# Designed miniproteins, single chains, part 35

Each design is a single chain, and the fold is of that chain. pLDDT is the mean over its residues in the fold that is shown.

## One batch from the design tools (miniprotein)

Design m1198
Fold by ESMFold2-Fast:
Structure m1198 (fold): chain A 87 residues (1-87)
Amino acid sequence: SKKEEQKNASLESAAYINVVGAETSVRLAEKYKEDKEKVEQFAKDAERNVKAALASAEKSSDEEVKKKVEEEAKRILERVKKILEEV
C-alpha cells in the first residue's frame, strides 16, 4: 500500500543516515590510527550508528532494505574489528 511504502521509505532513509554516520566514524578511526583513544571513541561511535541503522531496518517490512542494511553493518563491523586489532 502507499502508506506502507511511505513508512518503509522513511525507515530506509533513517537506516542509511546511520550507515553514513558509521562509515564516517570508521574513516576517522582509520585516519587517526596512531591515537588509541581516538580510535576507541570512533569505533564506539561506529558501533552505535550500526545499532541504530539495524533498529530502523528491523521496523521495515521491506526485506531488501533489511538485507542491504545488514550487509553494510557486517562490513562496517568487520572494519571496526580489524582497526581495534591493530591498536
Scores: mean pLDDT 87

Design m1199
Fold by ESMFold2-Fast:
Structure m1199 (fold): chain A 91 residues (1-91)
Amino acid sequence: MKKKEEEERLKKSREEFRKFLEEQLKKEKERLEEAKKNKDKEAELKEASKIVLLSMFLGRRDEVTEEAFDLLLENENEEMQAILKSMRESL
């Protein structure tokens, strides 16, 4: 009985953690839009990096994830571009 309750708790904890990451991704997407409106290139790149990492962890690939990859690819060196392209293809 206790072992089954522990397994259910771990499942709920994983679902709650995933929901927290999805809410964090939503907030970072809003911050990216704010950085664009303010024309803050440094903030745009920071938020794009966070969006890419959260999208990789969640296995999400949407329009904002693609835009975040494009922003990083335009501003990074050739070695980082190769890594980013590999990450994008793994989604």
Scores: mean pLDDT 77

Design m1200
Fold by ESMFold2-Fast:
Structure m1200 (fold): chain A 91 residues (1-91)
Amino acid sequence: GEELVERLLAAAEAGDEEAVARLTAELAAAVAAEVASLAPEEKRAEAEALAREVAAHAAEAAVALARGDLEAAREHLAKMAAAQRRLAALL
């Protein structure tokens, strides 16, 4: 939501790259949860599971970026993108 966007903008203005990575992951998770809420009732449980998968990989990617582990970050971002595509296919 709005508070996450405001916190992300403040972190970006401060040059806090670790906070930007974390808040971007939190925003991705919030967007995925909202998208899952738009899925048909019969697909809702699968959509919510995929939204949780997006959130988990977004969080792990942010942790990897914060520690400079670009290989781990790339792997988690790829898994996040795959879960996002599967979630979008349920709409």
Scores: mean pLDDT 82

Design m1201
Fold by ESMFold2-Fast:
Structure m1201 (fold): chain A 96 residues (1-96)
Amino acid sequence: SLEEIKERMIELGNRLVELAEKLGMTSKAQRLRELIERLKQAPDDGLLDLMHGLITLAQELVDELKAQNHPAYEEVSRILKELEELYKEYQKLKES
């Protein structure tokens, strides 16, 4: 359901916040928190933009961690992939 996709994205987003904080990326952690709070409160017609914002921040984290050869990039890459899959599933449900 749309609600299950939203809940899973919030869970993944919270994990990204935790990782960004542990990495000292305070600004990215704050931006992630703000997106997650908006995602929690968003009506269905606002979700796509917020979901895309979350994917964009996750992609920035992957790129930065990969450039640093940091072991956390593997976990963030897996989270990014799951977020992208959830985004595609959400789009399919909206088109049905």
Scores: mean pLDDT 84

Design m1202
Fold by ESMFold2-Fast:
Structure m1202 (fold): chain A 82 residues (1-82)
Amino acid sequence: AMEEKLRAAEEEARAAQAELDARLAEARAAGREVEVAAELMPEVVAKMRELAKVFPEAQPRVDAMVETGPARFAEHVEKALA
């Protein structure tokens, strides 16, 4: 039961990551990377909090994202995409 939920969460996390990567690549080409990153911040945090409930190891990363806020969110996302 918990193992099946973990697998489903991993699939959702991978799909969300791929979608985020694609959106940010398009935003970079348009020069709107910071704007798009700020818009996506609340949704990404919500998904990461759900993931952290299943993978406690992810909690420190979620906390870091929340603490940096929108102004530095673009830097964290850019490093993740590099």
Scores: mean pLDDT 61

Design m1203
Fold by ESMFold2-Fast:
Structure m1203 (fold): chain A 79 residues (1-79)
Amino acid sequence: ASTEEVEKAAKAVIEAGKEAGFSDEVIEKMQLKVVERALHHGVDIEEAAIEAVREVGEEAGYSKEKIEKAVKRVKELLK
């Protein structure tokens, strides 16, 4: 993926995470995972962002409802 696509995905995760009420530490970890997966593993940008939100959100102990709300918002922001 391009640097522009990765930057857009990182910003989408930040915005969605803030709206969902995630902590700054959790949002930063999500952003780092998006960059890592998108640049180094050849995965789709939207998939990388969704996986980062779900994985980090679950590890941080957020509810499935909050995590899926953030995932939906990320999908909207990447269209």
Scores: mean pLDDT 79

Design m1204
Fold by ESMFold2-Fast:
Structure m1204 (fold): chain A 99 residues (1-99)
Amino acid sequence: MEELIEELIELLSELTGKPKEEIRKDIEETLKIRGGEERKLEVAVNMILVIKEIIEQKGATEEQLERFKELVERLLKILKENSDNPETKINIELLEELL
């Protein structure tokens, strides 16, 4: 999970021009406010949705699109391994629509 979030931060930084450290700090502050480490899956899903919106509005390179697809597939695998929560099932459906 932490490696996935770091790769999402890197891609988001490249697409937005924001420093990686600024994005990481914003995520850490969000996790502290909204219920800690158990919300890492929700944060990762929200990051994917934000990246998708940026790609649709601004475009991306072929390399960035392939990296995005790989990150979506990796997050889907993690979500499917944790499928006991109804919210997780909704997130799985949302991410599958992105592939």
Scores: mean pLDDT 77

Design m1205
Fold by ESMFold2-Fast:
Order: sequence, then C-alpha cells, then structure tokens
Structure m1205 (fold): chain A 57 residues (1-57)
Amino acid sequence: SMDEAIQQALERERKTLLDLEGNKAKYLAAAKAAGMDEETVEFTLKSLEKMHELAKA
C-alpha cells in the first residue's frame, strides 16, 4: 500500500542519515570534484553530523 511505501521510504532515509561516515565520504568526494570552498565544506559536514544526531533520537 501507499502507507507501507511511505514507511519504507522513511526507514530507508533514517538508515541513510545514520551512515554518517558514508554520507561524509560521498559529500567530500562531490565537494572536491565541484571545487567547493573550505568554509562551505566545514559547514556542510557539521550539518551532516547534526542530522545524524537527530536521526539517532
């Protein structure tokens, strides 16, 4: 059902947020390829850490 699909999508998203090291590695690779500035990279890494902490609650 649609409700089951939504629940599975939310659970998958939560598990993705819990993969902090994987998320950081993916972002760093993309940021390096895009030539992002150091300040933006640091801000995004801190945001990923905060989202990981919220997902654990």
Scores: mean pLDDT 78

Design m1206
Fold by ESMFold2-Fast:
Structure m1206 (fold): chain A 94 residues (1-94)
Amino acid sequence: SLEEEKEEARRRFRELMTAYLKKNLTPEQQKKAEPLLEKAIEYAVKALEAEKAGDEKKKKEYLEKAYEELEKILSLVSPELAEATRKARDEWLA
């Protein structure tokens, strides 16, 4: 079901990103990243829901918002990596 796909997506994304954050960020950076990660997860799930509904415009909007939250997390580690991620996103959306 769509609800099962949404919960599985939340679980997998959270597991992957939590592992990354624990390995690469200080405890202070992790604390700042937690609310950003939760926003990114919810936007990614909304993008999945929009995709299943055939709403390409909402899918793109929610993916853009998810990328913005991930970019903020990357900025806590490396401003250069955040900039590269922003450029890659802009090229993909062009």
Scores: mean pLDDT 79

Design m1207
Fold by ESMFold2-Fast:
Structure m1207 (fold): chain A 88 residues (1-88)
Amino acid sequence: MAEREAEATAEELLALPPEEAVALLERAKERVLQLGKRFPQAPQDLVDQLVAALDEAARHARARDKEGLTRALTESLRLWEQLAQQVA
């Protein structure tokens, strides 16, 4: 499921101007950082990995690299699922 969601998200992001796509990914990164600070029970290692994956996605979005963007988004979704499972 995460891979299909990542493909759909990559297509949506690549339909946007590169600046807008990067801005959305940077906002997602900031939200993840704030989540890690608000929930001390959250594994900080997973928070750091998710932030790194979103940063990588932003680089690929700027480069218009669909394959790289899809891969980075797939990793981001997997890390998000792991983080959500740890909070519940």
Scores: mean pLDDT 81

Design m1208
Fold by ESMFold2-Fast:
Structure m1208 (fold): chain A 75 residues (1-75)
Amino acid sequence: SSVLDELAQAIAAGDKARVKAILEAHDTPEVHEAIVEQLRRANDLALIEDVLEVARELGREELAKAVERLKEEVS
């Protein structure tokens, strides 16, 4: 979907503010799964930490837990 394409671009660019804006508008399991997959493929600890901060700030508990688990796998 266009939302998933926008998310992929924001994550690839390291645009934390844009990821936050997309998550504020689209809080779905599909979007959460896409975020985790994109971060896993990027394999970038700094980017994972940035998205984890966004998830925590927005109170997206399930996404935050998934990203925390990913961080443990890549560190």
Scores: mean pLDDT 82

Design m1209
Fold by ESMFold2-Fast:
Structure m1209 (fold): chain A 75 residues (1-75)
Amino acid sequence: AAEALIAEGERKVAVADGLEAFLLALGSSNEPVPEELKPLIAKIGVGAKPLQDVIDRLRAEGERLIAEGRALAEA
């Protein structure tokens, strides 16, 4: 349903926003990432750059799902 797509998209955008805030808080620090994020980082590498790539992907996918859900709601 359209509502489910919008809800999933909004969740992905919220996760991306949270991860981006975390990355900004790290600044120039090499502080370890939380255990909950390690599986995501391990799949695509380690460090701040791989995390930024995950953030960008989640945001883009979330925005796509929101757009698709809204288009379906207008049909």
Scores: mean pLDDT 69

Design m1210
Fold by ESMFold2-Fast:
Structure m1210 (fold): chain A 68 residues (1-68)
Amino acid sequence: SMKELNEAIEKKDEEKATKAAIELVNSLPVTEGNIIALEVLAQELKKAGLEKAAEALLKEMRRKVEES
C-alpha cells in the first residue's frame, strides 16, 4: 500500500520499501497512467536514497507489462 511505502521512505528502510513497492505494482492494473505514476515514484525512491527499492519497482513493473 502507499501508506506502507511512504512509511518506509520516511524511515529509509530499503527492505520494507522494496517489499511495499513490489506489492504496489502488483495491486494496480496495467494502464498508461499507472505506468507513468510508478516511474515518478521510482524517481522519488532514488532521490530518497532507496536505489534498490526503485530498481525492484521498475523491474516488477516491466515484468507485469510484458505479461499483459
Scores: mean pLDDT 82

Design m1211
Fold by ESMFold2-Fast:
Structure m1211 (fold): chain A 90 residues (1-90)
Amino acid sequence: SGELAELIGKLSSEAIKKDFEKLISNPEATSIDFEIFAGVVSIYLTVTGEKDLLDPVSAALDKAALEKAIQEGRPSHHIALLKRRISALS
């Protein structure tokens, strides 16, 4: 979504921004690819101390992963875990 792109645009890492552009431009990208990217960004924000961005960026990435997981027909327990993770961040 536009919100996710705006949040990623606030990051200081050009490498992460480029990886995000590759992820969203790839029509074959899976929900797992979004979950892996969310993990990498979470580690990055924790290490750099950009804590004010951690929860909103993590929530937006997890929402993107959730939308993909639903489209892919992932198991109900996987979808439930993503929903629980998003709820904990909002």
Scores: mean pLDDT 82

Design m1212
Fold by ESMFold2-Fast:
Structure m1212 (fold): chain A 58 residues (1-58)
Amino acid sequence: TPDVDATRGRITGLHDQAVTLRAQGNALRDTDPVRSAQLFTQSDTLLGQADRLGESLA
């Protein structure tokens, strides 16, 4: 279906965003641990959304 390609694109976008947030979180670990933790939480949330979208395609 046309929506499968759109969903795959969204999954890829969520993974890319999660990678960016993790990189930012790692950069802030020693200087701003609170913001670092928030960025890791946001990354984990996006990965969870990607996993749920992937399950919808199974």
Scores: mean pLDDT 84

Design m1213
Fold by ESMFold2-Fast:
Structure m1213 (fold): chain A 71 residues (1-71)
Amino acid sequence: STVTTSTLAERMKAAGLAADDADLLRRVIEFQRSKGLSVDGSLEAILDFFDKDGNGTLDPAEFAALVAAMS
């Protein structure tokens, strides 16, 4: 039920945010630009942005916020 950095790419694809890893990278870069973050394509930066408690995982509510923000 929690999402880690190692599972984030697969969970995002499963949520319909990207069809493949190349599409996911483009989506990540677009999000980083829109939020004024460093544009490095890092999934760690995306997870850290939504990880409110700093435990290195996204709970279902934090992941839902990520999906809504990147849709």
Scores: mean pLDDT 78

Design m1214
Fold by ESMFold2-Fast:
Structure m1214 (fold): chain A 98 residues (1-98)
Amino acid sequence: MTDEEVLEQLDRFIENSENSEMAEVFKFMFENAENKEKVIEYLKEKGLNVESVKESLEALTPEEVKKAIKLQVGVATGEVDEELKKELEKLAERLEKE
């Protein structure tokens, strides 16, 4: 799946999701994963608690953000990648320990 296809499917997920704000944040993180400062600025603009997510953003790599986006898009479109789900579960476990 191309990055453009992921973003298009994520837009549909945002439109049909009860958690549209989180989906929008993940989209922005995916687009700006290499620029942590822009992600933090975006979170402030959305009125989200920057301090609570700052450590998580610093711990996440661009690849991990991309995997999280793909999982959310897959769930919304009905295409579930079991391997991607396992990788996200490992990431969540790591973040809980840090």
Scores: mean pLDDT 59

Design m1215
Fold by ESMFold2-Fast:
Structure m1215 (fold): chain A 93 residues (1-93)
Amino acid sequence: MQKILVYGDAGLNALKKQGVKITSEKTRKVDGRTITEVESSTGGVEITMIETPESTAEQLARFRARPDWDVRVVGGFASDGTAAAGVVATERP
């Protein structure tokens, strides 16, 4: 299965708006970081949402150093309805 990492609510909401169906969500905390693991019925994809205090630009820069990941910024809305940006990283085969 292809893995997708999503940073922040805006990234996950953007994927939902693009038609990705989320079948389950599970939240846990690791090392003070909130990790939301979601399952998708779309294309055999595993999605993990990661909350982080790092800015979208900092996350994008860090991930772009990894050749095994395709990384993009997505526009959307946070859970409170505020316009926001998120980062989506997709694992390459």
Scores: mean pLDDT 60

Design m1216
Fold by ESMFold2-Fast:
Structure m1216 (fold): chain A 89 residues (1-89)
Amino acid sequence: MSPRELLEEAIRQLRLIREEAKKTKPIDPRDVDFSAAVTEGLLRAARERDAIGVVGALMLALAATLEADPAQAVANLDRVIAALEAELA
């Protein structure tokens, strides 16, 4: 899988996480900002053609989303998606 293909798959998975984030009501929502860490992790893993690293960064995004306030989670996911889409342009 190419770096471009890994980023396209990551964007697709992040969009799915984003849709679920809107419906998620965590028991104890936390102030979490994960957009920078997830973006850096995904870009590095894709550049290195590390599919396991891409999965790891997506799992980090999912875990952070489940702990965050839904509005904050959606905002973070939107920032990650925008950064990856900019990399592909």
Scores: mean pLDDT 82

Design m1217
Fold by ESMFold2-Fast:
Structure m1217 (fold): chain A 90 residues (1-90)
Amino acid sequence: MVLEALRNRPTIVIKGKESASEVIRELGKLAGSDQPVDVIRLMGAAGKLVVYSTPEAGRQIAKLFGMKIAAENVYDEETGKYVTVVERSE
């Protein structure tokens, strides 16, 4: 049974990544495994990923993990760049 707290506000935050492969690598560190299947399992358990990256990388990540783009072109004051926020759609 899934806990409501986990489904309502589970978030993994990754920022400063320029490509989907770098996001996958960072998720691999969190999963304790470099295997793509374990990274996907971590994403499934968390339910949400916040990526502060280029719009292009964010769209690629959304496709790779079956995630929804929650926001596009969000201005990040720290870097002065626009970032994309993605979350799991299912």
Scores: mean pLDDT 65

Design m1218
Fold by ESMFold2-Fast:
Structure m1218 (fold): chain A 81 residues (1-81)
Amino acid sequence: SEKDEKIKEILDKLENAKSEKEMKEYLEKLKKELSSLKKGELSKETIEYIKETLNKVASKLSDEHLPILDEIVLKIIEQEE
């Protein structure tokens, strides 16, 4: 779907982000897009890609920016149900 493609585009940019500031900007954009979605609008493939990308990004973020990952994880849980 167009929503899956939009999320995947953000994830691709997040994986290629070269600074923590850029990562934070894409995480905020991802959170905003996820917040606009209704339950079940994302494919399982897209949800798994989000999880993989968040795990990679978590290792590169300072503790100050980790709370945004928790907020995104909660949005993903809402999509899986």
Scores: mean pLDDT 80

Design m1219
Fold by ESMFold2-Fast:
Structure m1219 (fold): chain A 108 residues (1-108)
Amino acid sequence: DLEQILQQKQQEQRQKALEKGRRRNDFVTGALSPEEMRDVIVELFREEGRDDAAALIEEIYDELVAAGYSPEAIKAALLSAYFALEAGYSREEVVEIARRAAAVTEAA
């Protein structure tokens, strides 16, 4: 019954992709606060077993809040960090991308 198992796994993968897409859309639309955006991204990475990526998002958030960045700058940095992590960039590259996104948004 290999076909039924494959079909069930495909349905499960589609449901997970739809749920991930919904959560991603919530933070991409800018409707969330910086804290809510952090929590959603952290949960998404932890659900994928990417505890290192989740911890990095929390670290970036804490750094930018401590530095006094605006909510708009923090959200831009978190969004940039999320996509950089999904694209497979290194920890050091993700931090640089996030810091640059915050600085560019703050300067605008």
Scores: mean pLDDT 82

Design m1220
Fold by ESMFold2-Fast:
Structure m1220 (fold): chain A 80 residues (1-80)
Amino acid sequence: SMEKIKEVEDEISEAVENNDIEKLKEALERLKELVKNGELSEEEAKGLGDRLIVSGENLKEAGKTEQGELLIEAGKEIKE
């Protein structure tokens, strides 16, 4: 459901703000699992992937390179 996706997106945001790389990796893996299990349509998954890529690029620009790269990688995988 979109509510489950929203909950995990909130966890991703918190992990980024706290510089918690392990929690960020965990949240991104849960997000990918929800998408793989059909919680989103193809169009919704593409939109989510695009948002993650944009957020990741913004994080890299802000100096959070590792967090940014993790979001970009997850976004690209979700769009597949």
Scores: mean pLDDT 84

Design m1221
Fold by ESMFold2-Fast:
Structure m1221 (fold): chain A 75 residues (1-75)
Amino acid sequence: MKVTTHLHNGVLYVGVSGPLPLSEEEIEEAARLAVEAARKQNAKEIVVFAPTEEEAKRVAEAIKKLTDLPVRALA
């Protein structure tokens, strides 16, 4: 699994890629990294990208458990 983060105009863009389906451990790790990056960079929103909408939603739901920031999933 690879996780990339990029802050643009207060929005943290999180790209998740790798062999599918993502394991629960990979999803939790991606969520942890996203929240850590968002806090460090004072992001106002998190947007998750993954190869499928299903995987993006799984990561977004895991992120929502760790932060009060708005979180969106995109395919």
Scores: mean pLDDT 82

Design m1222
Fold by ESMFold2-Fast:
Structure m1222 (fold): chain A 90 residues (1-90)
Amino acid sequence: SSEEIARELFEYLLEHPEERFLITAGDRSVVVTGPEATVAALQDFLLTHPDEDVTVRSLESGKEWVLDREAVLELGILYGIHLLKEAVLK
C-alpha cells in the first residue's frame, strides 16, 4: 500500500542519513543527500508533477521506491512527526 511504501522509505532514510538518492518524476530528476532534502524534493515534485508517480533510488544500494501522491503525503507526515519528537527530546 501507499502507507507501507512511505513507512519503508521513511525507516530507510532514518537508518541511512548520509545516503544519496536519485529522485525522478516525468521529465525532471534531482540528486539529494539525506532525509530532509529527500522529503523536501518529494514534496516539491508533488506540487510540480501532481499526476506523476515519483521514483526514489538509492545511489549506494540501488534500492528503489515508487511513491504515488498518497505515499508522498504520508512520508511528509511521518517525517514531520519525527522532527517534532526530535525537537522535544533535545
Scores: mean pLDDT 86

Design m1223
Fold by ESMFold2-Fast:
Structure m1223 (fold): chain A 82 residues (1-82)
Amino acid sequence: SAIEKAKEYLEKAIEAAKKGDLEEAIEYLQRAERYVREASGELSAERVAQILELIGKAIEAAKKGDLEEAVRYAEEALRLLE
């Protein structure tokens, strides 16, 4: 499902960020964002908006090289997925 793919890519993004692989972390976060948008029929609009905001913040943090902040936002997004 789209939710399962979003979870998979968020977990991969967290792992890449922990290893210092900024470009890979950003790519996985962008893939997770795409799958969350596809899950709009499975999640409430409010939940989708919250998760997308967190993924966006994780991408922004990763682009700035703030891996700790990127991991924090990605983990928070992952917790909101059902």
Scores: mean pLDDT 87

Design m1224
Fold by ESMFold2-Fast:
Structure m1224 (fold): chain A 90 residues (1-90)
Amino acid sequence: SMARQREIDTGEGTNLALGLSPDQAIAKIPEMSSATAAYLASTYYTMERDPRRARAVAEAALAQLERDPEASPRLIDFVRALAAEWAARE
């Protein structure tokens, strides 16, 4: 199915972004992998209309990435850019 294909291709991040409020997503970010947290931030960047909520998700994901020793510097920079762009939209 399309839903199963999306779960395989994008992981939990997409499913969480579609099924959770921003506050619930932020609460779950510390339990996620860095890749999942980055996908969640990216999904909120494209779908969320409230820049404060999108920024909060991006900042929570960035904090998760910064404490993960296996997180790539490129991924950290990407999520940092998302947080900065949403901050500029407030």
Scores: mean pLDDT 67

Design m1225
Fold by ESMFold2-Fast:
Structure m1225 (fold): chain A 85 residues (1-85)
Amino acid sequence: GMLEEAEAILEKIKEAFEKLKAAFKAEDLEAAEAALAEMKALLDKAKALAAKTDDPEVKKLLLEMEEIVGLAEIQVAILRDILSK
């Protein structure tokens, strides 16, 4: 169902976020940006799914995904700042 698809997307976003955290520790900006791009693509897929349903649980999962992607964007911005100094 749509809820199960949304849960699967959230798990993939979490996996990509772990890759981003590993890239951050390695100071690998290219890998961190690649992981963020993967997370954003998954979020776009989740937004398309949420647009097809009024299920509040799917919408709640979308908000959780948006928060994780927002944190990932901040992490990549911090890494860019550190590496530019």
Scores: mean pLDDT 89

Design m1226
Fold by ESMFold2-Fast:
Structure m1226 (fold): chain A 99 residues (1-99)
Amino acid sequence: MEKLIKASNVAIEKANELEKETGKTALALVVAPSDTPEDMRALTRVQLELAGKDGEVIFVVVGTEEKAREGARAAEEAAREAGRKAEVILITYEEVLEP
């Protein structure tokens, strides 16, 4: 998925900018249109484990509007279950003209 590669680069760049601006750990989550909520939660959980040093993280979730919101919910739920603080920032990308 070429669009996922571009979205991934945008998310990584935004996460790097946020780390410089806030001093907090920022992680990029790119959500594919076909990802299930279970896939999103599993990915988010892995990213939380990798970001364990500060206990607070910023997730930059990128995808279609609906999938990005599903990913944001998964990030918030995984953070709550792990007992960590997480902020979620949504970036929607223009993927297709219509569903």
Scores: mean pLDDT 70

Design m1227
Fold by ESMFold2-Fast:
Structure m1227 (fold): chain A 78 residues (1-78)
Amino acid sequence: DLDEIIEKLLELARKEEVEEAAKLLLEVWPTLSLDQQKELAAALLDFYRETRSLTAGLLLSGLADSSPEIAAFIAERL
């Protein structure tokens, strides 16, 4: 369930649990469709804009490196 993944990821980002957040993201990211990847990236972007979380910023940077489509999606929303 993507909503449960997003909720858990944002909980870890709020706690600045960088290693656990990165591990969860690495495990789930390749299982997601492009639309689901965009949804997860949008949730992280919204959280980063509200909190300026270092963990969320690091995760977004890593996601932008994962594909040109995700990089463009993130850039358009900045």
Scores: mean pLDDT 85

Design m1228
Fold by ESMFold2-Fast:
Structure m1228 (fold): chain A 92 residues (1-92)
Amino acid sequence: SAREEARAYLARVAPEFQRMLAEGAPESELVLFLLDVEIEIARIMGLPQELIERLEELKKKIEELSEKNPEELEKIIKEADEVIKRMAELLR
């Protein structure tokens, strides 16, 4: 099932995220990793393409702005959190 595939994916990526945290990866790199995880879960679970595209757009903005505008980075992170919350509600 899609849910079983998503659980297997999370089990594979969780140790990598823990390694990044232990190694002191920058917040921008941690956020990009989490966005990639959420995008892949959304694809596996067949969530609306609009939400997937929104997360991909936010990911690109973070990649572009991370070194130039910390305030904009924080705003994009907040927008990503709102999309992720909407996705979590759809997984009920």
Scores: mean pLDDT 78

Design m1229
Fold by ESMFold2-Fast:
Structure m1229 (fold): chain A 66 residues (1-66)
Amino acid sequence: SAAERDGEAGARAALESGSPAAGAAGAYQMWKSSGFNEEARKAALEAAASKDAEAAARYTLQAGKA
């Protein structure tokens, strides 16, 4: 979906800034901008995880899952 692609792009761009914390923040922002829908949440997590496990863990913490 469009929400999934938007979340993935945000997480990927932030991860390429060279910081797992930035990647997590980017993923969270994309999820937030989607209106906190489940598709965007999953897309952001998957994008972060595919680049950096630490970014995925930080994103999960910010989303209130961990």
Scores: mean pLDDT 67

Design m1230
Fold by ESMFold2-Fast:
Structure m1230 (fold): chain A 118 residues (1-118)
Amino acid sequence: AAYDEGVRAMRAGDYEKAAEHFLEYARQDPARRVQALMAAGAAYLRSGKPEEAKRIFEEALALDPDNVAVYTLLAEAYLRSGDYEKAIEYAQKAIELDPDNPVAREILERARKALEEK
């Protein structure tokens, strides 16, 4: 139920409520905790809360340190918070694990360009 409630909240634009439902889902099923934390962090990014998203993605990374998707999400969170150097660092780590990852490469280029224009 918590996951379905999170998805419904996302569709309604209630991103903070969606994050709360996904965090409850993470507590209910340890086997799906990383997936639930990624969904909660993504909801916080959609609500304009990159600092909350970073904390949740860091928790997901601690549970699954080789998860390319989590590194990509951390890079996006740092990019949205204006920390371009950290966005580059996490995007590069995602590329080290998956060299052909198009999302990580896009974030890397966006962060590098933003840093040069600063």
Scores: mean pLDDT 86

Design m1231
Fold by ESMFold2-Fast:
Structure m1231 (fold): chain A 100 residues (1-100)
Amino acid sequence: MSPRQKSRQLITRGVGLTIRAIGNALDGDMEAAEKDAREAAKLFVEGFSLLPEEEVKKFAKELESVSPNTSKAAKLVAEGKYEEAKKILEDSILESVRKA
């Protein structure tokens, strides 16, 4: 499996967990929702970390108008700031979950 294929698999799983987190929040299961949100953030950071720096930066630019927080997190991963990227994604997903 290429690093790009593995990255795609991790990002796809992260998206799935984000959807599941929102579903759990709508069902009133905030504990499960927060757990899935934190796991999704970890998968996104891991997925971005597998891509070359230039590819992550290009992807971040494309996302800037659509998902500013995801764009910022991708840029932080390209800079090696994994914990900051994870926190931004966790906060963004948890905010969406809490508003659901």
Scores: mean pLDDT 82

